# Designs tried in a protein design run: designed miniproteins, single chains, continued (3). Part 22

Each design is a single chain, and the fold is of that chain. pLDDT is the mean over its residues in the fold that is shown.

## One batch from the design tools (miniprotein)

Design m8734
Fold by ESMFold2-Fast:
Structure m8734 (fold): chain A 97 residues (1-97)
Amino acid sequence: MEELEKARERILEAAKYLSEVTGISLEQALFLIARALGEIDPSLREKVAEAVKLARDPSNLEKAIEVLAQAFVENPEAGEKALERMRKYAEEIKKKK
């Protein structure tokens, strides 16, 4: 139904989880998710770069999330892999304690 809205919620959930586990900001968590997506699917690289640029300014975080959500809708498989990669990254940080 709301594929774009669902993608936004999933991105926010993953970013919050990363922030809580690793101690980084939501902005930094969004940057890591965007980077992983661009590494998994190079065809999304330009859209990912746009989201990263927007995420540097807290006033543009909402727009950054929307651009990332559009990329997730364009390639859901890459989106799932990016979120899973970030989950594994968070678990590795927990193990290093």
Scores: mean pLDDT 79

Design m8735
Fold by ESMFold2-Fast:
Structure m8735 (fold): chain A 93 residues (1-93)
Amino acid sequence: EREEELFERMREAIENKDLRGLLELLIEYLAGRPLKPAEIEALAAKFKETASAEEKEEVARLQKKWGMDPEQRTLLLALAQLQMEKAAAEAAA
């Protein structure tokens, strides 16, 4: 139900080429709620501190390939950090 609605919203963002909206929806999905700009910035900073060289290089390649603006780059870093935290939580369970 909830997951299906969220995936439909993501599909609409993709069809509209709304990369910012898609990244915001993915962040909301992983966090379970909308995040404040300060929380997004904190997650982006944490990714820069904790991510491996390979993870940082991969994210930098995606940012360059997709021609991301500064806000979209920050959202992608926050998303990557949330994904890493989700994977770690699942591995610990």
Scores: mean pLDDT 78

Design m8736
Fold by ESMFold2-Fast:
Structure m8736 (fold): chain A 89 residues (1-89)
Amino acid sequence: MEKIIKKVEELGKKLNAPQEIVDIVKALVEETARLAEEVSIEEARERFTARMDELIKLLSSIAAGADKIFEEAKRLVLEALEEKEKKLE
């Protein structure tokens, strides 16, 4: 998950996102990584998706483009979880 956190930081810079938004996304990535290790990849995927969807809905009502970092972070985390799942077979 360290590569994803780095990509989130870079994405925040590219989109000129407030640091507070970047920090929220990083915290969700770290919690998702913990859940994937301690519980299961499927539970981590489900909980991450639900939380990100709620944040995207909230931000879409507040500011255009503020949801872009969440959409991209969601994609990156789900791709990493799929790769981890394939290795565990």
Scores: mean pLDDT 75

Design m8737
Fold by ESMFold2-Fast:
Structure m8737 (fold): chain A 61 residues (1-61)
Amino acid sequence: SDTEQQKIQVQIQIGLFRIARDASRMLAERSKNPQLRAELEEAVRALDEEIARLEKEYAEL
Protein backbone atom coordinates (compact mmCIF):
# COMPACT_ATOMS: atom_id res chain seq x y z
CA SER A 1 0.00 0.00 0.00
CA ASP A 2 0.97 3.67 -0.32
CA THR A 3 3.65 4.63 2.25
CA GLU A 4 1.91 7.90 3.22
CA GLN A 5 -1.41 6.10 3.87
CA GLN A 6 0.44 3.40 5.87
CA LYS A 7 2.09 6.10 8.03
CA ILE A 8 -1.32 7.66 8.77
CA GLN A 9 -2.74 4.26 9.80
CA VAL A 10 0.24 3.60 12.12
CA GLN A 11 -0.17 7.07 13.70
CA ILE A 12 -3.86 6.31 14.40
CA GLN A 13 -2.92 2.97 16.02
CA ILE A 14 -0.27 4.69 18.20
CA GLY A 15 -2.85 7.28 19.32
CA LEU A 16 -5.42 4.63 20.26
CA PHE A 17 -2.84 2.57 22.21
CA ARG A 18 -1.68 5.72 24.07
CA ILE A 19 -5.29 6.38 25.15
CA ALA A 20 -5.66 2.75 26.30
CA ARG A 21 -2.32 2.94 28.18
CA ASP A 22 -3.26 6.19 29.95
CA ALA A 23 -6.70 4.83 30.92
CA SER A 24 -5.16 1.57 32.24
CA ARG A 25 -2.57 3.53 34.26
CA MET A 26 -5.27 5.75 35.78
CA LEU A 27 -7.36 2.69 36.75
CA ALA A 28 -4.28 1.03 38.31
CA GLU A 29 -3.54 4.15 40.41
CA ARG A 30 -7.13 4.23 41.73
CA SER A 31 -7.43 0.48 42.40
CA LYS A 32 -7.51 -0.78 46.01
CA ASN A 33 -7.25 -4.39 44.78
CA PRO A 34 -3.55 -5.40 44.51
CA GLN A 35 -4.28 -8.18 41.98
CA LEU A 36 -6.26 -5.84 39.71
CA ARG A 37 -3.54 -3.18 40.04
CA ALA A 38 -0.87 -5.74 39.04
CA GLU A 39 -2.89 -6.85 35.99
CA LEU A 40 -3.42 -3.22 34.91
CA GLU A 41 0.28 -2.41 35.39
CA GLU A 42 1.10 -5.45 33.20
CA ALA A 43 -1.36 -4.12 30.57
CA VAL A 44 0.41 -0.71 30.68
CA ARG A 45 3.79 -2.42 30.09
CA ALA A 46 2.37 -4.42 27.15
CA LEU A 47 0.87 -1.26 25.63
CA ASP A 48 4.15 0.68 26.06
CA GLU A 49 5.98 -2.16 24.28
CA GLU A 50 3.46 -2.16 21.40
CA ILE A 51 3.66 1.66 21.11
CA ALA A 52 7.49 1.46 20.94
CA ARG A 53 7.23 -1.23 18.24
CA LEU A 54 4.81 0.90 16.17
CA GLU A 55 6.98 4.03 16.58
CA LYS A 56 9.99 2.04 15.29
CA GLU A 57 7.88 0.73 12.38
CA TYR A 58 6.76 4.30 11.58
CA ALA A 59 10.39 5.56 11.59
CA GLU A 60 11.38 2.78 9.13
CA LEU A 61 8.66 3.68 6.58
Scores: mean pLDDT 89

Design m8738
Fold by ESMFold2-Fast:
Structure m8738 (fold): chain A 86 residues (1-86)
Amino acid sequence: MLEEALRELDRAIQAVEAGNYDEAIKEFEKARELARKAGLTEAQFLVDRAISLVEALKNGIGDEVTKQAALDDLRRARELVREALA
């Protein structure tokens, strides 16, 4: 479960970096559900915020700062999932 969440977060980070926001959102939705099932409330919150930021980017509302904020949230969520595996 959590190893799957890590893979989904890694794919989401790569998709955001590449500007593939539709792919990123799909991976975020999977990671969010896995974090929820694992009781990782902070990781779930960070992924929810990243989804909102990436939706803005997809719709042409966000900029480079918005993209960086989404990536920072995803990297923090990934660290929380990794720590839960240890």
Scores: mean pLDDT 83

Design m8739
Fold by ESMFold2-Fast:
Structure m8739 (fold): chain A 100 residues (1-100)
Amino acid sequence: LTDRELAIIRDRLRLLGVGDLSDEEVEATFAELDKDGDGVITAEELRAWLESLGRTPTDEQVAATIKRADRDGDGVIDREEFLALVREGVSDEYIDSILS
């Protein structure tokens, strides 16, 4: 995920009342992205979700996000990859908030 796209995900989680990231709340966000309920996020689903947040991602930005998250090269983001990315990003923000 780009820093901008991570910030969007973090902002969405903050709107859900997540100050300290819980697995349940991140999974709820994953479920919003996973429109088909197949347990993976496609480039189209990621794009639609970002657009619902008032963003206009390019095809290249969406593809780069998938590629960055997708360790297996199957072109989708699974639940575990999504959880790891969001948690890692929120952890960095949490550390910064403690130090401030």
Scores: mean pLDDT 60

Design m8740
Fold by ESMFold2-Fast:
Structure m8740 (fold): chain A 78 residues (1-78)
Amino acid sequence: GQINPTIMARFQQYDTNGNGVIDIAELTRYLQSRGITRNAQQVMAQFDTNGNGTLNFHEFIQFETWIGIQQLRRIIMS
């Protein structure tokens, strides 16, 4: 699909190892920087479809899309 350049830049910023995945520690820092109250383990449990304990770029996009939809729904439905 079409990829948002901002999401790609964020993924690359937090992928400090350059291995193409975000681990639990990198995800924890990302969530804190965004003010997201979910813990990294909950995000992994929902979006780590491969069960390997990391988020690849596709799984990260799904998480970012889900957060964006929840924020938008809250604004529209309030």
Scores: mean pLDDT 72

Design m8741
Fold by ESMFold2-Fast:
Structure m8741 (fold): chain A 108 residues (1-108)
Amino acid sequence: SGREALEYAEKAAEARKRGDERTANIYEGLALEHVRRATREDVPDLAKAAAIFVKAGRMDSAAFVYRQIVELLGDEEEARKVLKEAGLDEETIKKLEELMRERYPLGS
């Protein structure tokens, strides 16, 4: 499901760039559904999907993906490293951590 999460995140970004917000929201929802079903092996693709959501200004969706990565890895420091490898800077990662704690608390 990581590959599918990434593919739908890319389709959502493309639809959003052309001004098709309805289609973008449908693809974003499908990406997040695949994120919910992801396994530990999907983490690199999830991190790439989170980077795509950040670039599109979809910070809430990016924070949800971050939460799933943290849950799958069981370590917030490993999750930060994976997001850095996907191209996110430290300031952006801290912002995602704050949103994750507010909207998608761990252990829920």
Scores: mean pLDDT 87

Design m8742
Fold by ESMFold2-Fast:
Structure m8742 (fold): chain A 75 residues (1-75)
Amino acid sequence: SSELEKLEEKIKKAEEAIKKHKDDKTVLRAVIHGLEELIEELKELKKRYPEDEERLNKLISRAQEVIEEAKKLLE
């Protein structure tokens, strides 16, 4: 699905952003907020497309890992 590929790309760009801007607290907070919104979108997609549940759960987990990495950089 091109939609799922776009969501995967957003997570990848978030990973790249936190690596590139490790000391930029504004960027780190923006990444956390954006990924929290993305997780809510993924949860809604999982409710509407149960056939994609496994793939959507993997994307949710990956987004959560990036949020945790960004939070560690904010400490």
Scores: mean pLDDT 86

Design m8743
Fold by ESMFold2-Fast:
Structure m8743 (fold): chain A 67 residues (1-67)
Amino acid sequence: MSEEIKELIERLERGRKQLLEMGLEKAAEVVDKAIKELKEAKNVEEARRIAQETDREATRLVIEELS
């Protein structure tokens, strides 16, 4: 696994922990799924797309759960 993909996984794992601590379970589930997808990613470009899509969906769920 590339260093860049490892960095993305570590960042998402920290984000997932914060979301769980805040009780944002739905957003945390989206991030957990993305971490699994990143571990299976074939290249850095695919990993970046997964991370970007995950950020958008998790942000949407955070807004919905906090409203």
Scores: mean pLDDT 81

Design m8744
Fold by ESMFold2-Fast:
Order: C-alpha cells, then sequence, then structure tokens
Structure m8744 (fold): chain A 103 residues (1-103)
C-alpha cells in the first residue's frame, strides 16, 4: 500500500493548505479511498484549477495571467498523466496568481 499511503499524504497536505477541515473526518474520508478514487479526485481538482486559471487569464493583470497560464499547463498535465506533483504545482501557481491579482 505504498502508493495508497503516498496518495493519502499528498491529498491530506493539499486539503489542509486550502481550508479548515475536521482532521478526523478527513482521515475517515481518506481511509475509504482507493488509488482509483484518488486518481478520480485528482482529475476533479485539476479541472477546478483549470477553470479558475482560465478565468484569471481572462481577468487578471499581466503578471497574474502569466502565472495562471503556467497553472493551466500543469493542471492539463495532471489531467493527462494523473501526476500529483503536477497538480500541486498547478495549485501553488494558481494561489500565487490569485495573490498578484488581488494585490
Amino acid sequence: DKELEEWKKKVRESILETGDVDEDELEEYLNKMTVEDFKQRLRANAEAIRRTAEELIRTGNPEARELARKALEYAEKALETGDVDSLRKAGDLLVRAQDLHDR
């Protein structure tokens, strides 16, 4: 279950960075998940990042748009390959793009 444990760790880290969640509920949720379920969730998260990045590319300032384009590229790579590291990079770039847009 090394692959399953790696998925749980990466998803846990991502969720805890994005909002207040009940840690016990999170662990219960993660313990119900299979590797296939995590891959499906990665695709859903990558699609959400893609949509937000596309909106920010349309509405953002020039610096925010460049970071949003990179976030979009990594989100598309995550959708194509199922690579969790690409999803994490997409999320990080999107947060940085949003910070530049809001400042």
Scores: mean pLDDT 77

Design m8745
Fold by ESMFold2-Fast:
Structure m8745 (fold): chain A 93 residues (1-93)
Amino acid sequence: MQRAQQLIQEGKQAYQNGDLDSAAQYFQQAIAEAPADSPLRAQALMNLGRVLFDQGRKEEAIRYLREAIDIAERDPSQPVLLLAGSTLLSVTK
C-alpha cells in the first residue's frame, strides 16, 4: 500500500528532526502497512532498527535489522539493505 511509503518519509523527517520517538512510531506503522516480504517492509524495518539503536535499544535494533536482512536476501533488488548488515556488525561492542 502507498501509505507505507508515506509513513517511511514521515519517519525519516522525524529522525532528521531528532524526534526518535515519533520516528519509531512512523516506522512501526509503515511495517504494519507494508506487504510481507516487500522492499518497503524491509526499508521500514531497517529504519526502525536504526532508530532503536540510537535510543540504546541494541537488542531490539539487532532483531529488526536481521528481519530486514532476511527480506533483502530474498529480494536482491534492495542493495541498500546491505548497509543495515554493516550497521548490525557495528552494534557489537
Scores: mean pLDDT 74

Design m8746
Fold by ESMFold2-Fast:
Structure m8746 (fold): chain A 86 residues (1-86)
Amino acid sequence: TVAEVERLLAEIEELIAELEELAATGSNDQETINRVIGLALRIIGLEIDLDRLLQTLSPAQAAAFQARLDALRARFRAIFREFVAS
């Protein structure tokens, strides 16, 4: 449903924002690494669920939500690059 898509998008955005906050600290301690891994795995799982759900929508609805998901994916990639780059 559209409501489920919007809920998943909001949840992904919230997790990405938390990951952005962690990246801003510049910390490389074990606790930060564990939190980054946990958040990344949760984001990936939600994105997979969202991709499957988008395939059940009309093409027009799917296109609008896909654009939002693509923007979130770009943010996720940018953050993760900062954490994994030496």
Scores: mean pLDDT 80

Design m8747
Fold by ESMFold2-Fast:
Structure m8747 (fold): chain A 119 residues (1-119)
Amino acid sequence: SELEELIASAKQQFPYFEETTLASSPEQLEKQIKIREELLKLDPENKTLLFYLIADYAILDKEEEALKTLEELYSRFPNDTDFIKSAVALVVHLLKQLGKEELAKKLEEHAKKLEEALS
């Protein structure tokens, strides 16, 4: 499927992301968010930091922040749709592994709407 291909592509680009993220405690994820938010202020063109923030927010059930950061990723990098699709597919895959099916679905649906708005 397209989703399986996107997940495979993302895992090749970020081979340790899934393992590292699943091993992180909520306290570690909260600290990672603060560090990544500060790094993003210094390097606002860093799409990988936005991807990591979407994942961190989503895993902590910060739905509004995750969706807002996804909107920012599409808004700032409209020409990087392949990267964004792979990033979203990987986050959705991780959320499903964590039993967060509803949030995974919301992220997928929101991403599709944002992608359609760019076309």
Scores: mean pLDDT 81

Design m8748
Fold by ESMFold2-Fast:
Structure m8748 (fold): chain A 76 residues (1-76)
Amino acid sequence: VTAADLLAALQALAATVAASDASEEVKRLVREGLEHALRGDYAAAIEALERAIAASTDPELKAALTRLRDLLQQRA
């Protein structure tokens, strides 16, 4: 998986979350994670995604966020 593939996956997830019934907090944290990742600040992106995982109540969304967090950790 390239950095471009990871960023594309995070952008797609952020768009999906923004259109979903997820809480405003989860939507904000996913957007913050994407913004940090786009700047190459993977540590801050991971922190934002971990907070989004903790705030989310949707098991499917938690799983998707966890996979992206784990991929970002390989880059940090």
Scores: mean pLDDT 79

Design m8749
Fold by ESMFold2-Fast:
Structure m8749 (fold): chain A 97 residues (1-97)
Amino acid sequence: SMAREREERIRRLEALLREMLERRAEKAREEGTLSDEEIEEYVKRGLEKIPGIARETVDTVGLSEEMIELLREAYEAAGEDPEKAAELAERIEALLK
């Protein structure tokens, strides 16, 4: 059961990191700060690194499902409500202690 819970947390964090990567790429396209080729390379490199980052983060910092949900909410809030994003970041930091 613990192995399944760990794999589920890794999968959820991978999904969140992919969503964040895709939104960053879309924002770069809208802003015109990077060429299409640079954005494609950025996304490719990100996708290659995400599984390792997710696994290392879950294993090293002991991220719970609650922490992953707070990270997702903080990411969503960062675009619309900076105060809420800051509050969620503080909650995540407190849980990591």
Scores: mean pLDDT 72

Design m8750
Fold by ESMFold2-Fast:
Structure m8750 (fold): chain A 100 residues (1-100)
Amino acid sequence: MLSKDEFEAEVAAALAIIQLTIATKYVDKASNEDLIRVLERVRELVEKYADKLTPENVRSLLGAAERLLEALKANPKTSDEVIQLAEELVRFLRELLEKL
């Protein structure tokens, strides 16, 4: 990997983890539309940099996504669409980790 691509992937992973962590903290205050946007943005970042992410970055992302999914399932205001997107993100990250 080129140094620039490695840097961009590292920044993308860090930003995705921050977004997932903030979403987890504010699940009860965020709208379903806000949660969908966060999940879609994280998914796009992970897909874009999938071949440049380290196993450590993927494990950290998976852990953050799993924590968000647990918080979403515990919140009665969370829509089925949001839960499905979070479950799909967890599945994608788990499959990505298996390939690394």
Scores: mean pLDDT 85

Design m8751
Fold by ESMFold2-Fast:
Structure m8751 (fold): chain A 92 residues (1-92)
Amino acid sequence: AMPLTPKVAEITEETAPPEEVLRELLEEAPAALAATTPEELPALRAAAAGLARLVAYRYGVPAPDPAASAREHLLWVAEVLGAPPELVAAFR
C-alpha cells in the first residue's frame, strides 16, 4: 500500500482535487493510519492539517484546530465532504 503521508501531501498541492480522489484517500486512510509509525505521525499530522485547511477554504467553513491529530483532521474532512456514515465512523 502507498504511504499515507505522501498521498495526503500530493492531494494538498491541488487547489481543487476531485471529490473522487478525496473519497479514495478517506477510504484508504483508516488502515494506513493504523500502520503509521510514531516517527511518521508529525509529518502525517502536518499534511492532514494542510488538507483540512484546503477543504475549509474550498467549502467556505472554519478550519479545525491545527493542533488536532491526523485522525481528527481526516474525520473532519470526511464529515465536511458528506462521506457515508460507515466511513466517518472508521475515524471515530
Scores: mean pLDDT 73

Design m8752
Fold by ESMFold2-Fast:
Structure m8752 (fold): chain A 66 residues (1-66)
Amino acid sequence: MLAKPKLSPESQEIVKKTTEKIREHLEKGDEEGALQEAIKGANELQKLVSTEDASKAVEHAYREAK
């Protein structure tokens, strides 16, 4: 099984908010806006976790938002 990234509660909150914003944009058919929100979420996560872990978490959030 692919291990889910182990995130702190603070990092999990960022992922949750990012997923919600991505979902809102995708619901409107705004794929560009969804991508911009994913990038913003990754940048905020990079302050708390490694770039690799931030990218994996946001990619997972984007897939879950679809």
Scores: mean pLDDT 74

Design m8753
Fold by ESMFold2-Fast:
Structure m8753 (fold): chain A 79 residues (1-79)
Amino acid sequence: MKEEMLANVRLVLRSKGLEPSDAQLELLVELIMEHLKRHPNERPTPAELTEISKRTGLSKGAVSAAYNQVRAMLEAKDL
């Protein structure tokens, strides 16, 4: 499950011209998963996107794209 999620987020970021390190990718997914556990089905606020962006070193656009992918994968498993 985690490896599949990391692989799919990597593909999404690669489609945006980004090649994150494994450490950046793992931290990004961890922070998104924490947000989804605390606020199920709620999108991150601009302030939350900025915080994740600063912690991971990835753009807010990259964080938003990764969030959409992680959410879609979790929703597919709730079915």
Scores: mean pLDDT 79

Design m8754
Fold by ESMFold2-Fast:
Order: C-alpha cells, then structure tokens, then sequence
Structure m8754 (fold): chain A 82 residues (1-82)
C-alpha cells in the first residue's frame, strides 16, 4: 500500500540521517536513493510530491550540518520520488 511504502521509506531516511551524522555519507546516500525508489511506487501523485518535499528538507538540513554528499543523495532520492 502507499502507506506501507511511505513508512518503509521513512525508516530508510531516518537510518540515512544517522549514518550521515556518523560520517558514513556514501552509505547514507545509498539509503536515500533506495527511499526515493520506494516512494516512486506510491500511486497517489500528491503523496509522492509530499514525500519528495520531505527528502528535500532532509537534504537542506544535512547540507547545513556539512554532510554535502549525503545531502546530494537525499536530493537524488527526492527527484526519484517525483
């Protein structure tokens, strides 16, 4: 379901944020891309757009913290979700 896809993606995003803050930016980037791929399967276009905006906000936060590679991953995930 769209709800289950959203919840699974949210877990991946949370894990990605934790990995980025541990300095594991390449692994964080991979999780954000995986989250974006899951979100792209959501059938409701408004749901996908909302989820993509959430990933863009995550990217802004990570970039402000200096985790630029992880932030790039989150932006890529957002692009895939749309």
Amino acid sequence: SDEELGEEAAVLVAEGVNLAREGREEEAKELFIEAGKLLSKIKNPDGRKSAAEGLKETAKELEKEGHKKAAEGARKGAELAE
Scores: mean pLDDT 86

Design m8755
Fold by ESMFold2-Fast:
Structure m8755 (fold): chain A 96 residues (1-96)
Amino acid sequence: SAGDELLGQKLIERLDEIKEALAEAKAAYAAGDLEAFKAALSRVLPQSDVRKITEENAAQVLEYLERIAEAMEAGDALAAAEAYYALQEFLVESSL
């Protein structure tokens, strides 16, 4: 849809910021530092999404963010939006 295309384009415009946040989040995850992981992701995710991140779901959050970054690198706005929606749905379900 036009809304999904717009969301994807906005994500692509932030590619460098998202890549930096993802690199910092990966380093924090490898160190076992959940607070640093959440702090890195707070630069690119809404605070409501960041609050849903736990030790148990952090690895899957990284996988979703890598899929988003891959779609953005490819310039695939719809795929980037779909991956972002999948991350949001996952965070809601995994925080219950």
Scores: mean pLDDT 83

Design m8756
Fold by ESMFold2-Fast:
Structure m8756 (fold): chain A 78 residues (1-78)
Amino acid sequence: MRAELLAKAKAAEERAAALQKQLDELIQITSSNQDIPAEKQSTFLPLLSLTPQEILARYQAEIERLRAEAAKYRELAE
């Protein structure tokens, strides 16, 4: 149904937005030498062994994938 496809598109868009916020926060932490909040250490600590360029590339690829998925669902809803 069209509504189901639009719901899937919306979910993918929301996930992409959440990853963008996480990326922005990670950039702030790495650029300012701030301590990682305890609740995010398990997520961010493995990434800090990578270069900022590698971290950006990984997040950007996933964000772009989710945006492409959302666009596909919107096209199918037409």
Scores: mean pLDDT 72

Design m8757
Fold by ESMFold2-Fast:
Structure m8757 (fold): chain A 84 residues (1-84)
Amino acid sequence: MVEEVRKKLIELRSKIYGDYPKVEELIEELKKAKSIEEMEEIIRERKDEGTLLLLRQLLGEYEEGMNKELVDRQMKILEDFANS
């Protein structure tokens, strides 16, 4: 689970926000994280609310069986936030 969530989070973050230098730093720190809680703390310290929301949506897929339509809507919100 941790490795699966990490890979998906990095993939989605890169696709949504592009190749910003600060995103590369975040990705490198996320690669070092050993738990979901550690990933959340890294994101929180960097005040990256878009990535935090994305992590929460991915966790929802494992814990609650989230509706794909809701996930797609949240992904669009993150994209709009990143482009604001």
Scores: mean pLDDT 67

Design m8758
Fold by ESMFold2-Fast:
Structure m8758 (fold): chain A 84 residues (1-84)
Amino acid sequence: MSEEELLERIEKLDPAIAKALREAREAYKRGDLVTAESKYDEALKLIKESDLPEDLKKEATKYIIDRSTEIGVKQLEEAVKKVT
């Protein structure tokens, strides 16, 4: 499903998870990678503890892992710039 579709489905069932995902996305857009990662970790924890349908948990978890991987790569690129 699309990112927008995923966020809409989550918001209807668990607004707290949707809020954490939006806050992570906005932090990423402004280059605040530390806050973005923290908010994605918060969302992942909330998803694990939630009563969301299994399909939605899988999609949301995959989305967060993909985004967290992107953040990790950006953090490594920034670290390399400081050492080399």
Scores: mean pLDDT 79

Design m8759
Fold by ESMFold2-Fast:
Structure m8759 (fold): chain A 95 residues (1-95)
Amino acid sequence: KLEEIRKAYEEGVKRGQAFLDELKKRGIYEEVLLALRAMLFGNEVEVSDEARKIAEEILKWLDEEAKKNPALSAGIYGVLLEAYAEVLRKRRAEA
């Protein structure tokens, strides 16, 4: 049971990383991460309608995955939070 939880978490990390790589290739990586934060914490941010729709789809996907496998969802969240922290560090350095 513990081994299955660990494997699910690792699978979540891999899925999250693959998803972020896709966003980077599309040139909307930072904008989508900012939209996700705004939706989760109520911060106002100006982003495209595409980025908002993608952020909404991510949150819905994470909610559905959390119901099926909380460990997998935790892995995805971990990757998203680390990516967001990196974006904030970069913005502070470029400000």
Scores: mean pLDDT 75

Design m8760
Fold by ESMFold2-Fast:
Structure m8760 (fold): chain A 107 residues (1-107)
Amino acid sequence: IEEKKEEIKKRTVDDILEKMRAQLPLLVRLGLITPEEAEQARAAIDKLMANEPLSKEEIEVLLRVAKALHTVFGNPEFKKLQKALESLLKDGVEATRENIEKKIKEL
């Protein structure tokens, strides 16, 4: 019974990534990111959702987007994502959806 509820709660990162993807057009309109960075961020989100690891460049794009979203909305979820990505990049740990989720839970 508890295990089924844990599966439903298992994807905090998926919710954050979906919210980030939805806000990309607004960030471009506000001049906080370029249209090219928005497309790179979208591609990086799609890779994570496909359980593929991100490159260093893709992590850096998501970091810029997460910082911009936290600045605009003050949403603590984007700050947690930013810190998780910074930690993975610093430590050279593979930036998979699972590793990002683990880092978010540690924060």
Scores: mean pLDDT 78

Design m8761
Fold by ESMFold2-Fast:
Structure m8761 (fold): chain A 100 residues (1-100)
Amino acid sequence: SIRAQAQAIVDRARAAQRTMSPADSAAVQIPIYQQAIKIGDVGVVQMIRMIGGFDAATAATIRTVIDDIASGRTDKPGVMTPAGARAQALIDTIIQIAQA
């Protein structure tokens, strides 16, 4: 489920945040921020700020989700493919869990 996947991402990110140096955290997060800015997704930027840390595996998962959002955009404003909509719902669910 999206909820279970989002929870696993948040738990892993929280574990990484406790163990990573500021330099190691920045090296992983900066490229993801740049990708989020490039696609213009404010929700992804918010999610990165809320969860704090990523290990390499979590970063790779989030990059794939961002790619699914970007490729899921259609010629109709606000309309996404099912895969893109699922990827967006995952980001929104990560934010909800991280805020709790």
Scores: mean pLDDT 80

Design m8762
Fold by ESMFold2-Fast:
Structure m8762 (fold): chain A 66 residues (1-66)
Amino acid sequence: DEGGRHLAELARREFERLAADPSIVDVELDVSVDGDVLTITTTVTRREGDKTTTEVRTERIPAGDW
């Protein structure tokens, strides 16, 4: 959602870390807020030679940390 400055900065830092890896060809970031918990799901697609692999990571951040 486009309202949160902390959320935007957190998403940017995650993207920058992922963008530093030259094997990464696609990154999808899904962010949701449920009550006091921010859930960030990052889907990373890597290309290594002739194959692609997909990794999914989920992080939950409680209120007060974002």
Scores: mean pLDDT 70

Design m8763
Fold by ESMFold2-Fast:
Structure m8763 (fold): chain A 71 residues (1-71)
Amino acid sequence: MSAEEVAEVFVDELIREGSPEVQKAIRDAVEKYKDKPPEERLKAAVNAAMKAGLSDEVIDRAHEAVERAIG
């Protein structure tokens, strides 16, 4: 799996677990940083999600989803 694909899976998992406000914050961050490396976009998405109220538990589950997609 490429770094791009890993970032996409992680972002999709955060969106799946998020409220409409969290989903919008994540999408806005990804769009703003679309020309940046996958690592930078992922950091922006995570920061936006946390600022919008997403829990650490959901972020941990997104990490697990990435591990399953790679493995």
Scores: mean pLDDT 75

Design m8764
Fold by ESMFold2-Fast:
Structure m8764 (fold): chain A 64 residues (1-64)
Amino acid sequence: STRERLLEDLRALRAFAERKGFGELAEEVQRLIAEAPTMSAAELARRLAELVGRLSDALAQKAA
């Protein structure tokens, strides 16, 4: 299902953030995973996209 795919993507995002040393972002992803059952798939997808954007920004800062 769409929800299962989104949860898989969130778990992958959390693991990646942890590996890169972005602990605060990883915690935020973990909170979203915990809250996911109370949210629509559309809201979950929107919040995943926002977190991906923030990780991209953090990676750009670390690469500089």
Scores: mean pLDDT 84

Design m8765
Fold by ESMFold2-Fast:
Structure m8765 (fold): chain A 79 residues (1-79)
Amino acid sequence: SSMIEKAKKEAIEEGVKAGLEALEKGLSLELAIKIAKATARSTMLYKLIVELKLPSEEALKIADEVAEEAEKKVREAAK
């Protein structure tokens, strides 16, 4: 649904922002990626389960997808 697609974009953006801020503060790339993935995943899970009331299995699958996308974007921005 369009609401899920919007939530995915917002979760990825929050994760990337957190990862890039960690890099700016002098944290390692690997730690910044872990922060970005955790932020994107938790933001997505909250939106899907609490706000949109999706089943946990489907929510976890989508959360994993947004975490992977946040990692890719942080790795590209660090080059």
Scores: mean pLDDT 89

Design m8766
Fold by ESMFold2-Fast:
Structure m8766 (fold): chain A 87 residues (1-87)
Amino acid sequence: GPIEAAVAAAREIMARRGTDTLSREEAAAILQRHLGMSREAALALVDSVLAKNNTDTLSLEQFREAAERAVRTGGEVDDAAGVRRVL
């Protein structure tokens, strides 16, 4: 599903960087690409998870939480064109 695809993308970025964390920008970009979120919504969600954990980067677990919240509030995926027209 879309959460699994987003988490797989997160793991790939971590593997390429040789790290176990994602930047705020990388996490938001994955949420936008794989879950159809707007940039503002993705950044707000990532910022919420970062604030909860008092950190500047996301672990894979924290990223999965963000992806699950995105799906829970917006359904499976948003149509990016539809979101743009509603905004």
Scores: mean pLDDT 76

Design m8767
Fold by ESMFold2-Fast:
Structure m8767 (fold): chain A 55 residues (1-55)
Amino acid sequence: MLPALSRKQQWEKLEKLLQEHDRKRQQIDVLVAQLQRQGVDPQKATILAIDQING
């Protein structure tokens, strides 16, 4: 089997994966901002947001 496929096809699939990752990052950022407004420490807010979104 040939290892090389069109870089464009691989990039297109990667773009979709990155878009999905970007969506999760956006959710984490929003949750972190919300938690910080509620008085949660930035570090703790980040950990809680990541746990909430990925858990």
Scores: mean pLDDT 75

